# Designs tried in a protein design run: designed miniproteins, single chains, continued (2). Part 26

Each design is a single chain, and the fold is of that chain. pLDDT is the mean over its residues in the fold that is shown.

## One batch from the design tools (miniprotein)

Design m4927
Fold by ESMFold2-Fast:
Structure m4927 (fold): chain A 55 residues (1-55)
Amino acid sequence: SPEVEKKKAELVARMRALHQQWRAETDPEKRAALWAEIAEVSAELEALDAEAAAA
């Protein structure tokens, strides 16, 4: 659906930005926080892919 495609594109862009921040970050605590956010976005992308496949 167009709605799912739009959300997926948004999450993919956010994922790329978070990965760039994570790679540049040297503080272990900030890296852990960024990684947690990456994991959350990854889970949302996986859920949208499952929704698109089921629809």
Scores: mean pLDDT 83

Design m4928
Fold by ESMFold2-Fast:
Structure m4928 (fold): chain A 100 residues (1-100)
Amino acid sequence: MTIEELLSLFPEKYREKVKEFFKLIDKDGNGEITPEEAKRFLEALSRNGDGKITKEELKELLKSMGFDLTDEEINALVDRILEKLDKDGDGYITYEEFLK
């Protein structure tokens, strides 16, 4: 998955902030998240370091980014991200799903 595809999941007004955040993990600056970058990012976000991110961990990430989102807007955004990335329907986002 490209950074541009991920940005499309976010409301227009937050895309620049999200883009700046992903620039920190996109070390190659190529506009794509490599498998290794995605794995390290998700391992850093997961409480167990297992490279799986739950809905709750994703909500905490979005809140930490300083978005002026209500809990309802955060829930809707997380649900959109999970719908796009959770190909297995298991309620987790894995680095492998960023590659699909």
Scores: mean pLDDT 66

Design m4929
Fold by ESMFold2-Fast:
Structure m4929 (fold): chain A 67 residues (1-67)
Amino acid sequence: MEEAVLDAARQLIAEKGWDNVTLEEVAKAAGVTLEEVLKHFPSKDALRAAVNARLATELQQQEAAAA
C-alpha cells in the first residue's frame, strides 16, 4: 500500500508538478482511500519526504538486484 502511494505520487509530480498534486489525487491514482494515505502520510510535506526517500531506495534496489 505505502509503495503504491509513493509510486503514484512520483508519477503525478512528474506529470504536473508538486504544487498541483493533492493527497486525494495520489490516493485515487494508487487505488486507495484518502484516509489510508493520511494514515501513512499526514501531510503533503510528509509525502514529499517519503517520495524522495523511495526514489533513493528504488535506485539502491536496482543496483542490488543487478549485483
Scores: mean pLDDT 73

Design m4930
Fold by ESMFold2-Fast:
Structure m4930 (fold): chain A 87 residues (1-87)
Amino acid sequence: TISPSLLVVEEGGSVTLTARTSQPVDSVQWYKDGKLIEPSDRVKIEKVSDTDFRLTITDLKPEDSGRYAAKANGKTSPYTLLRVVPP
């Protein structure tokens, strides 16, 4: 599962998406519009526990708008729609 399902955030802000698994897993893979997300200066991927994982994007830009999903053990979550809006 990924939360929240719809998220509207102002440009320049930050967002944290949480993926929760029904069973313990070592990691999850995050996807934006079907493409794998890799950690960067603005993008942090964090393991909180064996069932809770976070994706944090800072200094949000309009291009960060899109459909986000997490994948664990061959299963893909429902997507979360992120919309980055002007201040």
Scores: mean pLDDT 77

Design m4931
Fold by ESMFold2-Fast:
Structure m4931 (fold): chain A 74 residues (1-74)
Amino acid sequence: SLPELTPEQQARLDKARKDILEKYGEKLKKAFDEDNFVEISKILREIVERLRKEYGFSLDEATLLVLRILKEIS
């Protein structure tokens, strides 16, 4: 289980997840359905960079959120 988050941390995580799914969810699912590993790699890099730059997540936090999103759309 993830460590217990404050309401502020949870709201930031929920907003980040929603924004990423809205912008990339459809593109990511299509790339997976087409086995387009080059496109998958590019999208995943963009998501990690965005989470770090816009939401202040560490590399590890961004990676864990990406893995969680992948599990939800697979």
Scores: mean pLDDT 80

Design m4933
Fold by ESMFold2-Fast:
Structure m4933 (fold): chain A 85 residues (1-85)
Amino acid sequence: SAAEEEKAKENERTAKAMKEVADLIMEALYYLNVKHDVEQALKLRKEADALVEKAKAELSPHQAKGLENFYEVQKRIVDEAIKEA
């Protein structure tokens, strides 16, 4: 059905956003832990914020909440690592 197809597309958009956010956080942690580049890590962390806000605007409230909950865990990891740097 059209509703099932739209839900599948929304799930794909959410999954892509989650992957892109995770990739940015992993890159930020690499710069922080391996390169010792706090400035680049902060830049990537801001890019992750912008990506999440943009993605949330294009998702249903339920999918947006899922992305937000996922991102809260991811950003806490990088924010705690930055504080220790």
Scores: mean pLDDT 86

Design m4934
Fold by ESMFold2-Fast:
Structure m4934 (fold): chain A 96 residues (1-96)
Amino acid sequence: KEKLEKLKKEVAKIYRDYAKQAREMGLTEVADDLEGAAKRIEEKAKSEQEIANITVAALVRMVGLALEEKDPEKRQKILELARQFAKDVNKAVEKA
């Protein structure tokens, strides 16, 4: 119980930190999606597997937004942000 609550708090913080970075980069839809996913982690995740599932869903949405993005520079920024986000979340889950 305590370990799961700590992990949820840490992962939600990572989501919000990346949402802030996305917003500063002008990636408003990415930022909004990550903020929504952070709230979903806090309110709905009951296991490490559910945290992983929410993270995968967020990554799929980021990739989808990148594929629809017409500006190649902005597309590359979304993909790189997604890569770093996935890495940081995975590191937090492994350390928990």
Scores: mean pLDDT 85

Design m4935
Fold by ESMFold2-Fast:
Structure m4935 (fold): chain A 61 residues (1-61)
Amino acid sequence: MLEQAAKKAQEVAQRLLDAGEDEESAARAGRVVARHLAGPDAEVEVEVKGKEVTVKVRPKA
């Protein structure tokens, strides 16, 4: 569920990074994907450092 949202968001962000998009654009795309899959009540954290993408999705408290 939330793990799948994080995984798909990371895959999308990584693809954009590999295609030569900047870190900000990759992170933005990852957030959009994670939000779409996890829904509005989930907290989404996306961080891009160089070519490394980290995505975390958790229920909002």
Scores: mean pLDDT 78

Design m4936
Fold by ESMFold2-Fast:
Structure m4936 (fold): chain A 83 residues (1-83)
Amino acid sequence: SLAEEALELARRARELAMEAIKIGKGKALHLAIAAALQAMGAEFLAELAIKTGDKKLAEEALETARIALELAEEALELAKKEG
Protein backbone atom coordinates (compact mmCIF):
# COMPACT_ATOMS: atom_id res chain seq x y z
CA SER A 1 0.00 0.00 0.00
CA LEU A 2 1.00 3.68 -0.33
CA ALA A 3 1.16 3.98 3.47
CA GLU A 4 3.51 0.98 3.73
CA GLU A 5 5.71 2.41 0.93
CA ALA A 6 5.77 5.76 2.75
CA LEU A 7 6.78 4.09 6.03
CA GLU A 8 9.64 2.17 4.36
CA LEU A 9 10.87 5.34 2.60
CA ALA A 10 10.62 7.40 5.82
CA ARG A 11 12.62 4.79 7.74
CA ARG A 12 15.32 4.85 5.03
CA ALA A 13 15.43 8.66 5.17
CA ARG A 14 15.81 8.62 8.98
CA GLU A 15 18.62 6.03 8.73
CA LEU A 16 20.58 8.23 6.27
CA ALA A 17 19.89 11.36 8.34
CA MET A 18 21.26 9.61 11.45
CA GLU A 19 24.42 8.67 9.53
CA ALA A 20 24.80 12.33 8.50
CA ILE A 21 24.32 13.45 12.14
CA LYS A 22 27.18 11.11 13.26
CA ILE A 23 29.74 12.69 10.90
CA GLY A 24 28.24 16.14 10.20
CA LYS A 25 29.34 19.52 11.52
CA GLY A 26 27.90 23.03 11.15
CA LYS A 27 25.62 23.30 8.09
CA ALA A 28 25.67 19.54 7.40
CA LEU A 29 24.62 18.79 10.99
CA HIS A 30 21.77 21.34 10.86
CA LEU A 31 20.53 19.88 7.56
CA ALA A 32 20.83 16.32 8.95
CA ILE A 33 18.75 17.24 12.03
CA ALA A 34 16.09 18.84 9.78
CA ALA A 35 16.05 15.69 7.60
CA ALA A 36 15.70 13.43 10.67
CA LEU A 37 12.77 15.48 12.01
CA GLN A 38 11.05 15.44 8.59
CA ALA A 39 11.57 11.65 8.35
CA MET A 40 10.10 11.10 11.83
CA GLY A 41 7.07 13.19 10.83
CA ALA A 42 6.64 11.08 7.68
CA GLU A 43 6.86 7.87 9.76
CA PHE A 44 4.12 9.18 12.09
CA LEU A 45 1.84 10.13 9.15
CA ALA A 46 2.45 6.76 7.46
CA GLU A 47 1.63 4.80 10.64
CA LEU A 48 -1.52 6.88 11.12
CA ALA A 49 -2.51 6.24 7.46
CA ILE A 50 -2.01 2.46 7.98
CA LYS A 51 -4.21 2.58 11.13
CA THR A 52 -7.00 4.72 9.59
CA GLY A 53 -6.89 3.56 5.95
CA ASP A 54 -6.86 7.26 4.92
CA LYS A 55 -5.57 7.39 1.33
CA LYS A 56 -4.99 11.17 1.34
CA LEU A 57 -2.92 10.82 4.52
CA ALA A 58 -0.95 8.00 2.86
CA GLU A 59 -0.23 10.28 -0.15
CA GLU A 60 0.84 13.10 2.22
CA ALA A 61 3.10 10.67 4.13
CA LEU A 62 4.71 9.44 0.89
CA GLU A 63 5.41 13.00 -0.32
CA THR A 64 6.83 13.96 3.11
CA ALA A 65 9.01 10.83 3.08
CA ARG A 66 10.34 11.70 -0.41
CA ILE A 67 11.30 15.21 0.76
CA ALA A 68 12.93 13.77 3.91
CA LEU A 69 14.97 11.29 1.82
CA GLU A 70 16.20 14.07 -0.52
CA LEU A 71 17.23 16.22 2.48
CA ALA A 72 18.95 13.26 4.15
CA GLU A 73 20.92 12.44 0.98
CA GLU A 74 21.98 16.12 0.66
CA ALA A 75 22.98 16.23 4.35
CA LEU A 76 25.06 13.04 4.10
CA GLU A 77 26.81 14.24 0.90
CA LEU A 78 27.58 17.62 2.52
CA ALA A 79 28.86 15.91 5.71
CA LYS A 80 31.22 13.70 3.63
CA LYS A 81 32.57 16.76 1.74
CA GLU A 82 33.17 18.72 4.98
CA GLY A 83 35.19 15.74 6.37
Scores: mean pLDDT 88

Design m4938
Fold by ESMFold2-Fast:
Structure m4938 (fold): chain A 63 residues (1-63)
Amino acid sequence: MEEAKKRIEEALRNGDLVAAYDAARELIKSGMSAQEAADYVLAIGKKVGREGLGQLVADLLLS
């Protein structure tokens, strides 16, 4: 989980939607629910000034 969380933050900082989505999927594979992973991505997106990208990734995880 910790490596996937680091990859999400790095991907969001870099504006990399595909990398952020793939890392969030690894959180789900590690036992996190889709909703928990989406909430985490939204929180990191806000933290790194990428709220719009975070919302897009969260919406993809929940669709």
Scores: mean pLDDT 86

Design m4939
Fold by ESMFold2-Fast:
Structure m4939 (fold): chain A 67 residues (1-67)
Amino acid sequence: MRLSEKELNKAIALVSAATMLAAARSQGREDLAAVYEKMIDEILKAETPEEIKAVFERGKAEADRLL
């Protein structure tokens, strides 16, 4: 099975965001969990590799403001 660039980037972004969400929830960081949940939702709605990257970078910047 062959993944397109969009599908591969989307899968990587989703796995990364989901891992961060799980860590935030385990630490009781509801503020970080909300950021990662929003990031996952926006990644799922993204249709281009550029949109996926932009969503991921915005989510990381938002999380960094809370750290």
Scores: mean pLDDT 78

Design m4940
Fold by ESMFold2-Fast:
Structure m4940 (fold): chain A 60 residues (1-60)
Amino acid sequence: MKELFKKLAEERGVDAMIDAARQLKAAGRPELAHQLAEAAYEVNPDDERVRKLYEELKKA
C-alpha cells in the first residue's frame, strides 16, 4: 500500500494525494486517509500543507 501511494504522489503530485486523503476522511475512512497523508509527507515533508494534513490525520 505505502509503495503504491508513494508512486501515486510522484506521478500525480502531492496535491492529488492531499485531496484524496481529505475525501477519504470525509467518507469515514480515516485509516486510508492517514496512509495517504503519511506517503505524501514522506515524499514532500517541507510542504506546509502536507505537514498540516499529516498532523491532523495522525491525531484522528
Scores: mean pLDDT 73

Design m4941
Fold by ESMFold2-Fast:
Structure m4941 (fold): chain A 97 residues (1-97)
Amino acid sequence: EELEKLEKEYGKELVEEMLELGEAAAEIREAIGKAEENPGKEAEEAAKKVYEILKKLGKEEAGKKAAEAILKGKYEEARKIASETLKELAKELEAKM
């Protein structure tokens, strides 16, 4: 019902972009968490997933930096890069409203 209200005020396409960004944020957080809990096996898969998600959102350079941080075991750096990039994307979407 909240989704239907947002679609009415901002249009379906913009709401879909907002949902996509929220889903990306959740998937990035999960991937980094898995890599931190199981370094080695999960780190390469998590790095690739975070890179691909951020690249799809138009932030390939941020994706590379986050992936490198994950591969080096610098999970806090990876979280900061992802968080700052997602906040930037959220501001870009808010500017379209």
Scores: mean pLDDT 79

Design m4942
Fold by ESMFold2-Fast:
Structure m4942 (fold): chain A 85 residues (1-85)
Amino acid sequence: SLDELYQEFREALSKGDYEKAVELGEKILELDPNPDPQTLIDLAEAYLKLGDYEKAIEYAERALKVNPNDTRAQKLLEEAKKKLE
């Protein structure tokens, strides 16, 4: 179920399994027409941890489009952009 995908996604993040976290998070975004905005922030962090800075930027920017004042999303965006310099 979608709720179980969210649970598995949170568990993968808590264990530092970022490869599994991005797989589950991407699947959540495909299946959920109105995803929890926190999913975008968590995906940005997981992609940053994996060294996929372009994807980290993409998801952090999407999160900021929902809430421009989200300090976690702002910090993740800044960190990912610095990695590409």
Scores: mean pLDDT 87

Design m4943
Fold by ESMFold2-Fast:
Structure m4943 (fold): chain A 94 residues (1-94)
Amino acid sequence: KLKEEAEKLNGLGRLYRSMGKLDEAEELYKKAIELAREAGDKKTLARALNNLGRVLADQGKLEEAKKYLKEAVELAKDVDPEIKEEAEQALKKL
């Protein structure tokens, strides 16, 4: 299912980010966003947006990071307060 694939890509992206493979992590998170949107899974989408924003910040792509983190905050308000808090904290560090 698309939801399970999106969650798997989020996990793999986190692994690549932890290894400093930021470009590969970015690609994986973008695929996770696509699949989560197709699945209509707001929680997985919010997680993927938060993860993408954070890896973009690691790359120094601050304007793109801010855009995705802000989208993650708005979406997570209704579905996951932990993701909302993580994204808000990441925005404050930009």
Scores: mean pLDDT 87

Design m4944
Fold by ESMFold2-Fast:
Structure m4944 (fold): chain A 68 residues (1-68)
Amino acid sequence: MSLEEVSAQINELLLQAQKLAEQKTPEAIEKAKELVERIAELMREAGFPESAIERLVEEVLEGIKKKA
């Protein structure tokens, strides 16, 4: 998978996670966290450094907590 394809997929998953977090239900929050795990796996498979993966995961999880 190309870097551009990975970035596009990550961006799509981020938008989905944000929409789920806005619903503020336990089920939606759990699904949003699952999407964050998928993002992390995609980044690892694409060869991103762990520091970049940790930063993105932290930022997204913080966003979910603020909306929950």
Scores: mean pLDDT 77

Design m4945
Fold by ESMFold2-Fast:
Structure m4945 (fold): chain A 75 residues (1-75)
Amino acid sequence: MVEELLERLRELTEEARRAAGDRERVLELAREAERVAREGFAAAKAAGDEEAAQRIMEAAAEFGRAAAEALRAAE
């Protein structure tokens, strides 16, 4: 489960990069990424898997950077 959520976050990050200049699309992707990251972090914590929790946090941060760049391209 956590591995699927990590893969989804990576896919959302690539989608955000492709959506550069499309503010509405980037914000839609950001809502999905927040949901996926929250779910993944909760699942990793419930399993006691600190490494998985760290990987979710890192993937979420990478998404955040990509989304910020894509939003700047829209301004």
Scores: mean pLDDT 84

Design m4946
Fold by ESMFold2-Fast:
Structure m4946 (fold): chain A 65 residues (1-65)
Amino acid sequence: SAEEELAKAREYLEKAKEALKAGDKEKARQYLDQAGNYIVRAMSLGAVEEALELAKEAAELAKQL
């Protein structure tokens, strides 16, 4: 479901934040890639507004790479 895909996207965004705090940019990039995959899936299931909010958050985190 879109809700399950959004929940997974949020999970990986939190993992990316923790990796960035630890200085592990490679792991942060891997988690952001996973979050992006779930965001795209959520959007394709109709959760467009919520997916765009998460995509914006992912883009802000990616600026730290």
Scores: mean pLDDT 88

Design m4947
Fold by ESMFold2-Fast:
Structure m4947 (fold): chain A 72 residues (1-72)
Amino acid sequence: SEAEELFEKGLEALKAGDHKTAQKYFGEAVEIYLKQGDVEGAIKLLEEALKLEGLPEEVKNAFRTLLDMLKK
């Protein structure tokens, strides 16, 4: 899916040390799930992203904030 493709692009950016681009792709993947009404897919993606090594704490905090909003 488009969301899965964006998640893979985020992983490649993270491997390249481009944390800003990684955050952008992960955020775009979340938005695609939300546009489709798939809140569970968005939550799962954010939880998987939070398990990744190499993300700065500020990026992880942004993902936690999104996750909290989606869980109400």
Scores: mean pLDDT 79

Design m4948
Fold by ESMFold2-Fast:
Structure m4948 (fold): chain A 74 residues (1-74)
Amino acid sequence: MEKLEKLKKEFVEKAAEEIRENPSEEKLKKFKEEAEKILKFIEEAEDRTSLADYLKKLIEETVEAAEKVFEEVK
């Protein structure tokens, strides 16, 4: 899990940096819509494995970081 947590943090930070460098409301909206579809799929599968929990957190944290940076820059 430790390596996955580090990869998650790095991924979230990179996504936030990309939004900061080129803020695009349209791209952010599409990204959030895609993330919502993936999260719904995970929930419907009723998968309670550590991997499913990790993916859910990865997506949620990435969306949150992207939204926060977009609001700060825009």
Scores: mean pLDDT 72

Design m4949
Fold by ESMFold2-Fast:
Structure m4949 (fold): chain A 108 residues (1-108)
Amino acid sequence: ERLGWTREELIKRVKEVVEYLEKVLEDNKNAPEEDQKIIKEVLERAKEILKKLERGEATPADLRKAVAAAEQRGIAEELAKENPEMASYYDLLMARAILEEFERLDAA
């Protein structure tokens, strides 16, 4: 509503985030365990949000989380275009930023 994105557009964007995080997790299977845990937590929470969106069961907090995930993915993608050599670092920053925003919205 507030963002001009239709429900269908938001579902598509969150699905792209989920698919990308699955790739990030596979690419980071040899990363430090702490980093892997962050990626796994964000991925599972994003999957839950996607499921709620597809079922029409999303709360206002779920919608805000979906937007946050989509926005952070967009930021990471643009940063990686400018500095491809740092793409893996931007993936981890994206996952951390999404988790922090999810936790902030859970506390509200």
Scores: mean pLDDT 83

Design m4950
Fold by ESMFold2-Fast:
Structure m4950 (fold): chain A 96 residues (1-96)
Amino acid sequence: LIEEGNKLLSEGKYDEAIKLFEEALKKDPNSAEAYNNLGMAYLEQGKYDEAIEYFEKALELDPNYWKAYRNLGVAYRKQGKEELAAEYFAKAEALA
């Protein structure tokens, strides 16, 4: 499911990828990876607030998940929140 969703993401099929990540979460509701990847799909669609919410959920499940910190930085940068974006990029770098 997650691997299939990642392929759909790479093909720009964001709505289809979202459905697969939601199905993955139905089977494993504690998957930080699935929440992070769901956030990435929303980020690619320009839905920054939704993306941020999913990345934050990934970090609630795995506080050391550096990819989610990096993705939060990207999302905040897309919203023009440059100072906040820099803070999250720094957190991602510290964990990587």
Scores: mean pLDDT 85

Design m4951
Fold by ESMFold2-Fast:
Structure m4951 (fold): chain A 86 residues (1-86)
Amino acid sequence: MTVVIRLVGATPGQALAAIGVGIESELEGGEFESKVEGDEVTVTIRNASERAVELALELARALEQDGGRAEVREEGDTLTLTIRTP
């Protein structure tokens, strides 16, 4: 499956955490692309493992606990996580 992590209002540390999920997925045969523009970060992971999906969901939960807002959307074989920080 494909996992897309979109961070809005991200700190540099939050951006690095999302990129880290992408890097981890490559170790399991996935492909990732990252795009950083100001305070917005998009990480796209293709051929994501179950572990990569778990890490993405845990990142979303951690950012919600830090006052952010997470939205999860499934469309076909794509899981999109949109996380907005306060």
Scores: mean pLDDT 80

Design m4952
Fold by ESMFold2-Fast:
Structure m4952 (fold): chain A 61 residues (1-61)
Amino acid sequence: MLSREEQLQEIARRVTEKREEYIKENKVDLKNPEERSKLDVEIERWAREIREEVEEERRRE
């Protein structure tokens, strides 16, 4: 069973991996403030979705 701290670390890890994949696939220019702002919005959405997924995985195990 993952502790709360381990769950937060797992969520952060999955969000980071998804962020890096998105940047690579969509060729996001991190030097462009508009593209960075759009990426930040996507990261917040992914963080919420991944948090729910990790919490559901924990409930099943």
Scores: mean pLDDT 77

Design m4954
Fold by ESMFold2-Fast:
Structure m4954 (fold): chain A 71 residues (1-71)
Amino acid sequence: MKEAEELGKAVKDWLLSKGASEELAEAAGEAAAELEAARAAGASEEELERLEAEAAERLRPLVEAEVARKA
């Protein structure tokens, strides 16, 4: 649990350091923390793949908005 939260914060901080928006960085950090928490809880590879796909779909519009903002 704490390790998942720390990973989420690290991902958020890293994305912010690369110039990503706060919204994208926060969402990506949350997704990373959720995946790590599920892995630590013993989720199956199929469940982890599903969660990763759901996270990717959630992040896609934010990434598209970020690209459009910089273009």
Scores: mean pLDDT 79

Design m4955
Fold by ESMFold2-Fast:
Structure m4955 (fold): chain A 74 residues (1-74)
Amino acid sequence: LEEFSPETDPEKAREVLELALEAARKSLEGGSSLDEIESMIRMVAGVAVAAGLISREDADLIVERVMEEVERAL
């Protein structure tokens, strides 16, 4: 499946995605706006890129997937 970059460790990408999803759910429960949630998720993904865990493309995909899930929860 063409979800993450072939250079990326799939387990690390999955860990970042799971962390971002959990953070988004907690923020939504706390009454955060969609813009606040997106900003937070972009920060989480950006830190993972800076740490060398995922690529920039993987980070963008994680943001898209998390925001799709948040929108479905509304």
Scores: mean pLDDT 78

Design m4956
Fold by ESMFold2-Fast:
Structure m4956 (fold): chain A 67 residues (1-67)
Amino acid sequence: MEKIKELEEKVKENPDDAEAWTKLAEEYLRAGKYEEAIKAAQKALELDPDNVKAKAVLELAKKGLAA
C-alpha cells in the first residue's frame, strides 16, 4: 500500500509534524531508501532534537548507505 505517499502528503500539509517526519523516515528505511530516510530523520530532529526514534533511524540509515 501507498504508506510512504500518505506520509509524504501528511508532512506537506504540516511540515512541523515531527512524528510524521519520524514515521516517514522509518518507512523509507524499511524500503531501503537510505538517503531519503536520513533526510526525513534529520528534519524530525530539527523539530524535536530529543526524539530517540528519529536518532535511531538516522544511525541505521547511515549504516545502510555505508554498506
Scores: mean pLDDT 82

Design m4957
Fold by ESMFold2-Fast:
Structure m4957 (fold): chain A 68 residues (1-68)
Amino acid sequence: SAEAYLNLGALYSKLQKYDLALKAYEKALELDPSLKFTVLPGFGEIVKLSTDAAVKQKAQEKIQELLS
């Protein structure tokens, strides 16, 4: 379910596995686009805390896409 992927994204974020957190949040949105405002803080945390430039860029792109 979308909620399972949302929970998985939060869990991966707590584990500092931001690439996996990003993918889980993306899957949650694919299953339920109404979770847009719920996943936005998750993508924002990835942008702030990830040390991987590519992961940060993908999260920032997703934020821009969702707000457009």
Scores: mean pLDDT 86

Design m4958
Fold by ESMFold2-Fast:
Structure m4958 (fold): chain A 73 residues (1-73)
Amino acid sequence: SSEVERLKEELERAAREGDEERVRRLLQEIVKKAGVDEMLKIADEIGKRLAAEGRTEEAEMLARQAREVVEES
């Protein structure tokens, strides 16, 4: 959906900026709108892109936040 697409773009920006609180909130919102499996798919896609660009710290933070959101569900 267009809503999920916008959230995905905001998540990628927040992850690039290292904003852990915003990343966590956006991941939770994606779960609410699209479910856990879709959130994990989105986080994996963004994380792989960040890692390929040399942003290993940001990719690791995103993966950690996604895992914590799953554990809260």
Scores: mean pLDDT 88

Design m4959
Fold by ESMFold2-Fast:
Structure m4959 (fold): chain A 122 residues (1-122)
Amino acid sequence: MMYKVLIVDDDEALRSELTEALTKAGHDVASASSGLDGLRILETHDFDAVIVDAVNPGMSGLELIREVKARHPDIVVVMLTSERDPAVIAEYLAAGADAVIHKPVPLEELIKTIKELVEKKK
């Protein structure tokens, strides 16, 4: 099944890697290098899932999750983070992240997680 996925990450190499992996899995992918650009894309295009990096210029990953969920409650949000503190991870989940995946990103786990969470909401 084909899903529309938005990647919000300031790391060009990681954006390219995630774009290639998701495209090979049969999904439509858009990308943004900042949370603000990601929100602008979401105003004009529909997505099934958003991948958010915890480190974003101009807007924290936590703020971005809240904005996405407030405007698009049905969209699946997956947080990518190097953070291992359970309290910080709990904040992402409380803000509306549907899943948290730790860096380095296991691409197969990410793709499977998106598929399972999007299918659960459809």
Scores: mean pLDDT 81

Design m4960
Fold by ESMFold2-Fast:
Structure m4960 (fold): chain A 59 residues (1-59)
Amino acid sequence: DRFAELLAEAERLVEELREAGREEDARGIQKGVDTAKRERSVTILEAAVAEARRVLAEL
């Protein structure tokens, strides 16, 4: 299940951002994840994962 795989990855990345002290970024990405869950959108979830990875790459 592509959605379930992306959701697990997004949740892991959000926690990684929180652990890195990037609370505001984590909160913003979490809103995207919440929207993807509500809309059942793989596209929105992929965007949230990509954004989380981009922020983490800048650390």
Scores: mean pLDDT 85

Design m4961
Fold by ESMFold2-Fast:
Structure m4961 (fold): chain A 61 residues (1-61)
Amino acid sequence: SAAVEAAKAEVKEYVAANPDASVGELMAHLQKLLAAHGITDPAAQLSIARFAYETLEEKKA
C-alpha cells in the first residue's frame, strides 16, 4: 500500500541520517512512524519492522 511504501521511505531517510542509531532508537522511531501512517495491520507492521532492522544493519556494515 502507499502508506507502507511511505513508511519504508521514511525508515531509509532515518537510517541514512542516523547510521549509528541503536536498534532501540530505530524501533522507537518506527513506532511513531507506524502510528503517523495509521498502520495497524500486524503483518504490515512486522514487514516494516523487518525492513527497518535490515536497513540499519546494512548501514552499520
Scores: mean pLDDT 80

Design m4962
Fold by ESMFold2-Fast:
Structure m4962 (fold): chain A 63 residues (1-63)
Amino acid sequence: MTTTKTVTLPDNGDPSKQVKATATLTEENGEWKIEVEVDPSGSKGAQENAKALAIDQARAAAV
């Protein structure tokens, strides 16, 4: 089973810009695989925050 969640956060350097991250959680043979894509144009802090939030939301939705 596959669960995908996308989150959008304001960029730490420019609140008029948004950083998007998508986390995909896949269950295969009783094990969970997590894949994350993040907008590389955002600040490093915004990218890490968006990835963490997307993973957290994908895990919450998969349970």
Scores: mean pLDDT 77

